# Designed miniproteins, single chains, continued (2), part 106

Each design is a single chain, and the fold is of that chain. pLDDT is the mean over its residues in the fold that is shown.

## One batch from the design tools (miniprotein)

Design m7909
Fold by ESMFold2-Fast:
Structure m7909 (fold): chain A 63 residues (1-63)
Amino acid sequence: SVKEEIDKLYNEAKEAIDKGDVEKAVQLMQKIAELARKHRDDPEVYKYALEKIIELGKKLREK
């Protein structure tokens, strides 16, 4: 499912942040944003993707 694809990207982005690979983390966040844009007609998927991006952005700034 799209949510499972978002979860995979989210977990990869979290690992990138934990490793200090900011560039990779941002690229993965951009992929989540593209999935949100492709599924903008599905409010649950769109909201879920945005929530994951917000969480990643907070985690990235807290380092």
Scores: mean pLDDT 83

Design m7910
Fold by ESMFold2-Fast:
Structure m7910 (fold): chain A 74 residues (1-74)
Amino acid sequence: MEEEIEKLKEEMKELSEEADKAYENGDIEKAKELYKKLVEVSERLARLAEEAGDDITASFARMQASVAKIAIKN
């Protein structure tokens, strides 16, 4: 569980950085695909973190999912 949470944190960070880079480069379609993946990873992280009692990580992951969902709307 702790190892899974650590791996999901790294995936979330990598996807966020890749999505931001794609957006800055004007590759909006690639950015949207990466933000969709970021939503899935962030929601999974939030669920596992909440089950583990890690409220800080769960809140952070939920916030990341919300931001990514807003980015997809454009």
Scores: mean pLDDT 82

Design m7911
Fold by ESMFold2-Fast:
Structure m7911 (fold): chain A 67 residues (1-67)
Amino acid sequence: MDELRHRGVVLYTAGSILLSAVPYDPSAAERAIELFEEAARLFREAGDEEGVKLAEEQKKRAEEAAE
């Protein structure tokens, strides 16, 4: 459980960094979406509902930025 949560946090952090780079690199949005989606899955498996919510919220922001 702790490993899944830790991996989720790492992917969430990486996605957030990529999302902040979107104005300078449009391909970063697609990568951020993938990372947030995987983070949400890991948080769900770990039973971390707050983590799932945060990852899904950031994924929506990345999807909007990709358009």
Scores: mean pLDDT 80

Design m7912
Fold by ESMFold2-Fast:
Structure m7912 (fold): chain A 81 residues (1-81)
Amino acid sequence: APERLAEEAERIATEAENLAKQAKSQGKVDLAKDFEKIAERYRELAERARQAKTPEELWDIDVELALVEIEYAIAKKEFER
């Protein structure tokens, strides 16, 4: 359902925003910017999900979510180092 997809994306965006604050507090300015950009992309995908009218539009959003998830996983791995 589009609303559930949007809810999941917003939940992850909030997590990424919190990681951005943590990275900034540790002086990891570039990583904080990466988390902020990831959060923004999740927020945009949540809005697109709510506006989606067709199964094809939802599937395209799912593909983009998978790509952002990979980018987010890389940023989280970088934060652990």
Scores: mean pLDDT 86

Design m7913
Fold by ESMFold2-Fast:
Structure m7913 (fold): chain A 69 residues (1-69)
Amino acid sequence: SLPLAPELVERLRRLSLEAEETGDPEPLLEGLLLLARAAGVPAELLEALRAAPEDRAIWDAVAAAARAA
């Protein structure tokens, strides 16, 4: 299990509310990137995902890195 820092949980809550208020899914992607980084996924992979969120191969690489961390 990943114990999340209270400040990270609060930021995730704010991003979720922003997505609900605006109808924009981008804050949800930002929240997912924060969770993946906290899980130990390399920043390089997270930047690649941010640049191409439609690329399934990058999602697979992020998932593999998270399992290995």
Scores: mean pLDDT 74

Design m7914
Fold by ESMFold2-Fast:
Structure m7914 (fold): chain A 86 residues (1-86)
Amino acid sequence: LPEDVKKKLKEVKEKSEKIIKKAEEEDLPEEELKKELEELKKFVEELKKLIESTTPESEEKEKFIKELEEILKETEEKIEKIKKEK
C-alpha cells in the first residue's frame, strides 16, 4: 500500500477517536453527532474509492478496506451506546 494511503487510515482512526471523545465528554446534540458520523462515513467511502482506483489488487488492499469498514462500524456502535447512556 502507498504510504499516503496508510497515513489516511491513521487519520480515520484519529477522527473516530475524536468523535467518540466528543460524544462522551461534550453534551453534543444528537443531530451534530449524526452529522459528524456522516462526515466520517463520507471520508471512509472516498478513501475506499481512492484505494480501489490507485492500488493494485492485493491481500493488503483487501485487509485495509476491511479495517476501514470495521473502524466505521465500531465508531457507529460506540456512539449509539453513548447516546443510550445519556
Scores: mean pLDDT 76

Design m7915
Fold by ESMFold2-Fast:
Structure m7915 (fold): chain A 97 residues (1-97)
Amino acid sequence: KDEIIEDAEKALRTALDHFGLPDELREELVALFVDILKEAIDNNLTPEEFAKRLREALQAFLDEHAPKYGLTDEQRQRLLDTAVQIGLAAFNDIKEK
């Protein structure tokens, strides 16, 4: 389980680095992602409930910080889609074990 979470963190950091986020904001977003993933596992959420919760939380984070990042709406949407896909892959791997 810890190994799957670590792999997801690494995948997300790599994706966020591609979007040009500053290190401090990237770490805050990764921490939020991990907290939601762990909470979803602990609460036995469905994949659909987890994806919705993760997307909503990351959307709120980006809405607060996006003007400082200089991200376009399209880049922001691609970042959200990428993060949710990484999260769902990790969540499903943990849930099946």
Scores: mean pLDDT 79

Design m7916
Fold by ESMFold2-Fast:
Structure m7916 (fold): chain A 67 residues (1-67)
Amino acid sequence: SPLLEEGVRELEEGRKLLSQAKNVKEVSRGIGLVLRGIGLIYQAYLDAKRAGDEEEAQRAAEALGAK
């Protein structure tokens, strides 16, 4: 879903920024992107579970580190 895709994108961008961070401003921005990404992925998971979309729910769970 667009919500899952946006969440994964923000999580990956945040992780990349944190690995390359050279100052406190970049660390803060990276943390914000990671937290927002996690929130969007979790919302996509809940929406998928409510809709009975087991495949989408599995994709969201895997993005959050569940296997």
Scores: mean pLDDT 84

Design m7917
Fold by ESMFold2-Fast:
Structure m7917 (fold): chain A 60 residues (1-60)
Amino acid sequence: MLEASVEFDDVRKAIGLALRLIGDFPEVEVSVKGGTVTVRGEDTPEARAAIEFLREEGEK
């Protein structure tokens, strides 16, 4: 199982990113708590791509 979390200072940005992740990566579980977006799933190429996307957006 893979899991990654990124905290955003803007809750609206976190929600928008989570909705995008749900649309683009249906194989993963996406959750938002406050400003924190969490991606969880089985170790698949799709889950790895979703986590990299999350991390890249968190670094911007």
Scores: mean pLDDT 81

Design m7918
Fold by ESMFold2-Fast:
Structure m7918 (fold): chain A 65 residues (1-65)
Amino acid sequence: MKYEELFRKFDKDGDGVITAEELKSYLESQGLSPSDAFVQSLIARMDSDGDGVIDFDEFKRSLSL
């Protein structure tokens, strides 16, 4: 699986980061109804910078480990 292709499925704007809104939209497209707390918990697991978004390196690291 190519990490770049998977990342682009979440990164709808192509800005190189995944926001809480993009993550929530992706989960809703999979038939889920995520709470804001759930979305924030997922971001917190991957967000090394504390900026509230997930960049490609953070995303790749979370999948590689």
Scores: mean pLDDT 71

Design m7919
Fold by ESMFold2-Fast:
Structure m7919 (fold): chain A 55 residues (1-55)
Amino acid sequence: SPADRLIAEIEAALRARDYDTALRLQEELQRLMATLPPEEARRVDRRLQEVYREL
């Protein structure tokens, strides 16, 4: 899914310490999440929180 792709790109940017790219991708993901059903948006948010916790 587009959201899963953005999460993977955010993780890669954060691991590379490319915070400018990570911020742009996070803003893009937030805009995408606003268009998703509430259940799907919560699933995506949970996955994003897992990425932050791991790093």
Scores: mean pLDDT 84

Design m7920
Fold by ESMFold2-Fast:
Structure m7920 (fold): chain A 62 residues (1-62)
Amino acid sequence: EEVKKRAEEELKRLERALKEGDREEIQRSLSRLGELVLENPSLEEEILKELKKIVEAYHKAK
């Protein structure tokens, strides 16, 4: 599914942005993931779970 691939790409972008400390790119990736969740409820739980794990882990680690 195209949407699932797009979500995976945005999650990778988010991880990269967090490693680089690019807060603007982090915000953009989060917004795009949020839009994907709103349009595709079947992916909501998986995307939000992975997103929360990535963001919280990096924020707490730094």
Scores: mean pLDDT 75

Design m7921
Fold by ESMFold2-Fast:
Structure m7921 (fold): chain A 85 residues (1-85)
Amino acid sequence: SEKLVEEARKLLEEAEEALEKGDYEKALRLAEEALRLAKESGDKEAIVEAALRAYKIADKVAKYDKEVAEKLRELANEALAEAVK
């Protein structure tokens, strides 16, 4: 699952770059895939890291696209719920 953690981190970096370019839909899709891979890895630390980064992206998006921000927060909440099981 080390490769899944590495891929999740790379996707989060790409999501943050998409956010900086104003591509909020792309940021959402990349963060969603990153959270999925983090959950599949079973690495609780990686899942928490990915969820916290997704929340940070959501906070920055919230003033531009409330629907994307809300979806990111929902995905991050689901990932955190998985990490505490």
Scores: mean pLDDT 86

Design m7922
Fold by ESMFold2-Fast:
Parts: structure tokens; sequence; C-alpha cells
Structure m7922 (fold): chain A 72 residues (1-72)
């Protein structure tokens, strides 16, 4: 069962973005990063369990403003 997560990270540094990419890689999910003003929008795609693990790891490493997980 696949899922997509969309996370918004306010005022993300390059270090924060690298932590996000590492967490996604460790969980085995695809990651897209897009800058939207002062917010960084992160899209994650993969197996639901792996997407949920990536979201958990990201929340442990960086401040997250919002998160939405959608089953695909």
Amino acid sequence: MDAQAILTIPNASEEDIEKVKEAAKEAGVAVNVHQLGDDTVVGLHGEKKDVEEAVKKIKEKVKVKSVTITDL
C-alpha cells in the first residue's frame, strides 16, 4: 500500500534539507523538495510504512509546521 506525505518546514536551512533527504533515503522513500517563500515543501512517496517512518525521523530532526499523509 503506497502513500504520499507533504510536509512544510518553516525557514529550513541547507542542513535541515540534508537531514530530510537522509531520513527519506534511510526509509527508502522518494523525496522531492520545493521552496515556497520562507517555507520548504517536502513530498515523500513510497510504501505507507516507509513514508510514516520517514515523517517520524524528519520530525525528530527538524521543526515541521504541517504534515499531511494520504493513502494512494
Scores: mean pLDDT 83

Design m7923
Fold by ESMFold2-Fast:
Structure m7923 (fold): chain A 60 residues (1-60)
Amino acid sequence: MEEERKRVAEQLLTLAREGGASDELIEEFKKAYEEGKSPLKFVRDNPELLAAVEAGAAKR
């Protein structure tokens, strides 16, 4: 479970960076991950971060 959560978080971080997410959003996401929150839920509940992830995915 924890290994899968880490893998998902790393993938979402890569996509968010490629999609132009701000350093602020990246740090908030990392903090949420460290607090044990679901990476997918955090991205879904944050429209700016979700938009960046989608933009990053669309570039591929």
Scores: mean pLDDT 78

Design m7924
Fold by ESMFold2-Fast:
Structure m7924 (fold): chain A 90 residues (1-90)
Amino acid sequence: SIEERQQALAALQAELDAKLANTPEEKKEEVRLENERVLADAQAANVKAILQEQLAKTSDPKTRALYQELLEQLEADRAAKYAELEAKRG
């Protein structure tokens, strides 16, 4: 459910925040970038699941095309975010 997915994301955020807090100062930036990637992936997977569920429930061609475009944009945004995070790693 949407509520279960939101609770899972909140739990993940808390785990990632705790990991960063317990990381030595010299490694914090590396862990922060990895945590940002992990959280972004989880958020994108959640949105993708919602869009796929809506696409499965709709038979209107125009609405289906809109959800398909949103799925394609989500994948493009993910690729751009990965490139940004990898560039910051050096």
Scores: mean pLDDT 83

Design m7925
Fold by ESMFold2-Fast:
Structure m7925 (fold): chain A 64 residues (1-64)
Amino acid sequence: AEKYYNEGLEYFNKKDYETALEYFDKAIELNPNYSEAYLNKGEAYLELKKYEKAKEDYLLAKKL
């Protein structure tokens, strides 16, 4: 989980938000309670102007 999360952060920092989301999803697949992955997934959706998806992921991060 951590390896994919860290790869997602690298792509996020490169502003490749779509690839970052793919790696955050892989981290969540291995650890469904990975609140930090949901939080950064929400931030990536926000950067992509997908506000509804960003809100969903922020709420999931808060619930975990």
Scores: mean pLDDT 83

Design m7926
Fold by ESMFold2-Fast:
Structure m7926 (fold): chain A 60 residues (1-60)
Amino acid sequence: MMTEEQAEAAREAALAAPDARGARASAGSGFYDGHNMEGARRALAAPTREEAAEAAYAGA
């Protein structure tokens, strides 16, 4: 897996985990509540493996 793929994977993990849980609990505003939005954005902003993993872990 390349750095770009790692960033994508980290974003998917952060987005899927906390966002899915938030959406299930509150379908209305789960999107805004999720820390995954910050984690996903940071993972995309940092295409390096280390940064992507840290961003996903911090967001999830």
Scores: mean pLDDT 51

Design m7927
Fold by ESMFold2-Fast:
Structure m7927 (fold): chain A 79 residues (1-79)
Amino acid sequence: LEEEVLKLLEEASKAAEAGDWKKTAELAEKALELLEKLPESEEVRRLKASVLAALGQAYYKLGDKEKAAELFAEAEALR
């Protein structure tokens, strides 16, 4: 499951490099859903922070600045 999250984050990073922000958001959302099913741990919190930051960037690029700000704040709170 954790390995699947890392794969989704890698795919999201590649989508972001290609400028495909819709795909980046979709992949980051899938990763977040998987992380929510895992027991809370330091590693899970760090991965959630990374996913939330990626999702925030995607929403910002898609024009949803309010949602992006919320996601960035949530990511920072987990660090």
Scores: mean pLDDT 80

Design m7928
Fold by ESMFold2-Fast:
Structure m7928 (fold): chain A 68 residues (1-68)
Amino acid sequence: GNREKLEAIKAELNKDPRIKATLVGDDTLVIESTLSVEEQIGLVLRLIGDYPDLEVSLEGNTITIRAK
């Protein structure tokens, strides 16, 4: 289900010590980081490409991934 997919994404992202990914409920992954704006945009584009069935948004320094 979406929960297992988000758990896998969380585990992968948390390998970078600059990234803190946290699950909120069953359908939302919140990503906080110390990445630059350029690096955050690059991460968002990569996530959109890898997970087309998920909604990815960037607001300030927070990236949010949600099931569509």
Scores: mean pLDDT 83

Design m7929
Fold by ESMFold2-Fast:
Structure m7929 (fold): chain A 99 residues (1-99)
Amino acid sequence: MGDYEESIKIFEERIKKDPNDYLSWYDLGETLYDAGKYEEAIEYYLKAIELNPNYKTAWENLAKTLEKAGKKDEAKKVREIRETGKNIKENLKKLKEEL
């Protein structure tokens, strides 16, 4: 099994040096997903998407993680926001209030 604590520390250090590094936020989300920490993974995937809305993989993994957390309606909403591409920042803010 991977050392989740070590991976988390590495990505947290990257984020501290560059908080706009959407890939480090995304990788932290993946690490937490693999650890079964779906609520925490959702927060970090959302941050990655806020920094780079064009990173398609983060949108898909956010939707999958929401389904794992039992938030199927929110997962559907995430896919709709990504598909339309309209008012992404406002729609993500509203979604975060529902989570």
Scores: mean pLDDT 82

Design m7930
Fold by ESMFold2-Fast:
Structure m7930 (fold): chain A 58 residues (1-58)
Amino acid sequence: SMEAIEKLEQIAVRLYIETGDAELAKKVFEEGLKMLEEGKDPEEAIKKAEERYEEAVK
């Protein structure tokens, strides 16, 4: 969904701001998009992206 894509984008932007790692931010965003394309729950995709963010900025 468009809303899920927007949330994934927001997480990726925050990740880039906190880490300075554009490749990591891109990878997390692309992983989230892949989950959506595979028909996974949008909430699960967002949760995984948030987990990646927390791991990187802890």
Scores: mean pLDDT 85

Design m7931
Fold by ESMFold2-Fast:
Formats: sequence, structure tokens, C-alpha cells
Structure m7931 (fold): chain A 63 residues (1-63)
Amino acid sequence: EEERRRREEVRRAEIEGGAEEGLALMYGSSLKIEGREEEGEERAEEERRRARERVERVREEAE
């Protein structure tokens, strides 16, 4: 019962985290087109790291 609820929470966080990661990739690609690849890559990486940290946090809280 609790395991099912924890699994649902993790799944929700993964879906949300995946969407955030996707958006970060899109923004990074736009900056790359402008020729500011280093700046775009750094921003995209930061956004992806934040998304991953969010998912990991939910997983740890759910245990």
C-alpha cells in the first residue's frame, strides 16, 4: 500500500522532471543557434541538473 503510493510519487516526479529536462534542452538549442554555444550549454546543463536533483529528492523522500 505505502509502496504503491511511493511508486506513484516517484513516477510523477520522473514525468515532471523529464518535462523540465526537455524544456532545458530546447532553450539550450536556441542559444546554440545564436552562436553562444558555451553559454547555452552551461544554462541547459544547470537546468538539467536541477531537474535531476528534484527527481532524486523525491526518490529519497519516498525511500
Scores: mean pLDDT 63

Design m7932
Fold by ESMFold2-Fast:
Structure m7932 (fold): chain A 72 residues (1-72)
Amino acid sequence: SEKAELERSLALIKEKYGEDDVRVLLYEAVNALILKDYERAREYLEKALKLAPEDEAVQKLADIALKFIEES
């Protein structure tokens, strides 16, 4: 199940990094993107960027995802 796989990935991220809202928001954005809910995906990505504006990894992931949404 795709949903179960995404939930497992989210659980692993929480275990590794703790309750990191940025990581949680990024996984929520990915889930929305897979469901083709581009409005929700954009919302989560914007929230993640606001929480970690100086995190290069977050910025790169959000940039790639937002470009995909714009081209969809």
Scores: mean pLDDT 74

Design m7934
Fold by ESMFold2-Fast:
Structure m7934 (fold): chain A 88 residues (1-88)
Amino acid sequence: MSAKELIDEIRALIEAAPGLTPEQKARVNALLDELKKKIDEGKATPEDVARAAGEILNLVGPHLTPEQRARLAELLRKVVEEVYKKMK
């Protein structure tokens, strides 16, 4: 799965989460859009993904179920791995 496909899965998870406000969803989508842009420009680093992951988890983590939070963390980790692979 590509880094962009993983970002789309994260977006779907966030949009489907009933505990999140429209404002929280919009902020996460903005962070995901910024990350996608950096990936498309070939400028994304693992540090960029880790920063975005921390911001997303801080914004929505307390409002997700343990299973949703674990899935989000897994998807974010896979994005880091895919970005890292492009640097090898």
Scores: mean pLDDT 81

Design m7935
Fold by ESMFold2-Fast:
Structure m7935 (fold): chain A 74 residues (1-74)
Amino acid sequence: KLEEAKKRLEYTREATLNLKRIQSLVDEAAKKDPEKAAEVKRIYDEAVKKMFSGTPEEAYKAAKEALERAEAIL
């Protein structure tokens, strides 16, 4: 149905926005806590991989976790 397609597009859009925000924060996070920033980068890479080989929902969840961890460092 149209609603299911819209939901998948929304997950993709939110994942993309979260990944973009992580990119803006990760350099500052690395200056404050390089070990935790490395963990954020690992989860970020997992989210990117899921965008190409997983589901939009999985990509969204991974990107949101990485963003939350990056914000917790700052």
Scores: mean pLDDT 80

Design m7936
Fold by ESMFold2-Fast:
Structure m7936 (fold): chain A 61 residues (1-61)
Amino acid sequence: GALDEKLAELAKKFGVSVTQVRSALTLLEQFSDAVVVQYLVRELGLSEEEARELVAELKAL
C-alpha cells in the first residue's frame, strides 16, 4: 500500500531498514519526538540532524 511504499522510500533515503522505519513510526505514537530522536541516534547510528529529519517525515504521513 501507499504507506509501505513511503516507508521503503524513507528507509532508502536514510540508509536504514523498512523494519527500523516502521519501529520509529510506532515509537512516535507512544513517546515524545526527543525520545524517538535519541533512539534513532543510539540504535541506528543516525546523526541528530538526520534523526530529526526522519521524525519530521514520519509525522508528515
Scores: mean pLDDT 85

Design m7937
Fold by ESMFold2-Fast:
Structure m7937 (fold): chain A 70 residues (1-70)
Amino acid sequence: SAEAEEQKKNYERAIELDPNSAQAYLNLGKALFRLEKYEEAIKYYEKSLALDPNNEEAKKNLREAKEKLA
């Protein structure tokens, strides 16, 4: 989707401006998941969890992305 590609670019810029935003990493992972880039989505979900380890949405999304690669 062209919209998912645009969202990916917007969240990549948000991370450049604030590299400590757990929410921006989570949102980038979600955009990558919609683009079916599951390995990249996992990477950014893990970065989100490194900043906010109790985020249940990030934990759930990480598990779902890993299941896509199994």
Scores: mean pLDDT 86

Design m7938
Fold by ESMFold2-Fast:
Structure m7938 (fold): chain A 57 residues (1-57)
Amino acid sequence: MSTREKLEEMVRRVGRDNPVAAAAGREAAERYADVLSTEEALRKAEQAAILAVIDAA
């Protein structure tokens, strides 16, 4: 299971048992998801740049 999926599962389980901890976990998960989204976008941009350089070389 990916780190993202594991984190989402943990937030769901915490939400059932402790709403205060769930709120904190949800905020942390949202921040983490934002970082993952930007990291994935950066990774794709890097791949595109490498392919463009290879094509031009």
Scores: mean pLDDT 68

Design m7939
Fold by ESMFold2-Fast:
Structure m7939 (fold): chain A 84 residues (1-84)
Amino acid sequence: SEEKAKEHSLEGARAMGEGRYDEAVKHFEEALKYAKDPEEKAFIYLQLGLAYLARGDVEKAKEYFRKAAELGSPTAKRLLEKLE
């Protein structure tokens, strides 16, 4: 459900803002299970990359930025280039 993907993405964003990065990852992983189209998945992969980067996990952040960039995220492509 797109609605469930949005709900989990919103909870993930709130957790990011509160410094609860482990909870943010869980919420974005749940959002990904409900995401249907490539644009929606690209957005969630970008958010997962940002959450892992905030946790200090640069290698996982690069993995998710790559997935988001492959699905057409210009922001993820730019972030991946800056980390290389």
Scores: mean pLDDT 86

Design m7940
Fold by ESMFold2-Fast:
Structure m7940 (fold): chain A 69 residues (1-69)
Amino acid sequence: MSKEEFEREVKEALLIMLVYSLTDKETAREIIDLIRAGASPEEIRQKLLEAGVSEEDADLIVKLYEEVR
């Protein structure tokens, strides 16, 4: 794998782990499905906030998502 490809995979794995750590398993799965479907950063952020994730954590997740999409 290229260095860029490896870094993207690491960031994607971190993104998935963070989502699972910040909310319940069912809600996390729904958000991960949106990420896999290529939903907009705004849609993902809104879903995180609706799930009770803090604005600070939601912004971090969205930033990581923008880097891996």
Scores: mean pLDDT 80

Design m7941
Fold by ESMFold2-Fast:
Structure m7941 (fold): chain A 85 residues (1-85)
Amino acid sequence: AREKGERLLRAARGGAEGAGELTRRKGGPSSYTASQISAVGGAMSAALGGRLSGDEEGGREAAEEAARAAGELGGRGARAAYEGM
């Protein structure tokens, strides 16, 4: 069960790495930092989704959707992540 959740986290981390490289090349430090924060939020959402759903396939789709939604939230997502610390 946990192994499947970790698989979702690995997929989310792979997406985070790709997004980080893209924003680093396209934008400055601010856009790169925002992308990293959004990716972290997505990974956290994926972990929670995997735990709650118990559905491997649905969890993976939810993880991708959560990562994209976190990116769209932008500064709000970044602020929430910071407050959670």
Scores: mean pLDDT 52

Design m7942
Fold by ESMFold2-Fast:
Structure m7942 (fold): chain A 82 residues (1-82)
Amino acid sequence: SSLEEELKKLEKEIKELEERIEELVKKEKELEKKFEEALKTNREEAKKIFKEMAEVGAEITALSAELVVLKKEKEKLKKELE
């Protein structure tokens, strides 16, 4: 049915978003380490890294919000298939 195809598409989108968030969280941790090192030697570099960390954090927040919406849509579709 078209609803089963929609559910399958939604499950794929959820999985891809979860994997993207995981990659960004890993990147944020790597940037945190680089920031700590830069703070000791180069203030200007530390500022650039901190800005990149803020941008990565904002992207994680936005994608996490999208993930919540998609998971809610998945639950609605599952109830319609019952």
Scores: mean pLDDT 88

Design m7943
Fold by ESMFold2-Fast:
Structure m7943 (fold): chain A 71 residues (1-71)
Amino acid sequence: SIEEAVEKARKYAEELTKDLSPEARQLAIDTAEALVRAFARSTGRPLSDEEIERLAKLGVEWGLLIYELEK
């Protein structure tokens, strides 16, 4: 399900951001979840674990960039 893909993305994002500030971490995790959810909805198919991991990493990167711009 989409929610299972989002939960996997959250776990990847939590691991990638465990040493960051709570505010940066939350934005990075939220961005990773949003990106995976949007991609799953757009494609209309189950996502592979590789796709979920790649999207989670990209979402973390984008979230941290947004955090840096808005601080």
Scores: mean pLDDT 86

Design m7945
Fold by ESMFold2-Fast:
Structure m7945 (fold): chain A 79 residues (1-79)
Amino acid sequence: MEERLLELAREAEAAIAAGDLERALRLALELARLAEEAGDYALAASALAAAARLAELLGDREEAARLFEKAREYQALAA
């Protein structure tokens, strides 16, 4: 699990560096899902916040708002 989370984080960073925001969003959402399954709510919150920013950049304001709300929920669980 941990190794897969690190792999997804690296792939997401590479996608952002390449300007592939759609791929970066998809990878950030997958990272958040696996972090949730692992009980790592701090990582899930961070990944969801990153996904929300990417959704905003892609013009999907409704999805971005939903993802930010979910990130706040997991941030509260991590505290």
Scores: mean pLDDT 83

Design m7946
Fold by ESMFold2-Fast:
Structure m7946 (fold): chain A 62 residues (1-62)
Amino acid sequence: MKKAEELKKEGEKAFKEGKYEEAVKKYEEAAKIYEELGDKESALEALINAGLARIAEAVSKL
């Protein structure tokens, strides 16, 4: 569980720094670990954050 939480925090940090591609990777890695642990709610939250990072990355190129 701690590894997934650390990846989520790394994703949040990358997002705040404008490193959206890195944020997506960290959130997707966290989601995979949460899914393996059966934590469907945390996995879904991580996937939503990955989606938001993808949108932010696309908007930043406009």
Scores: mean pLDDT 82

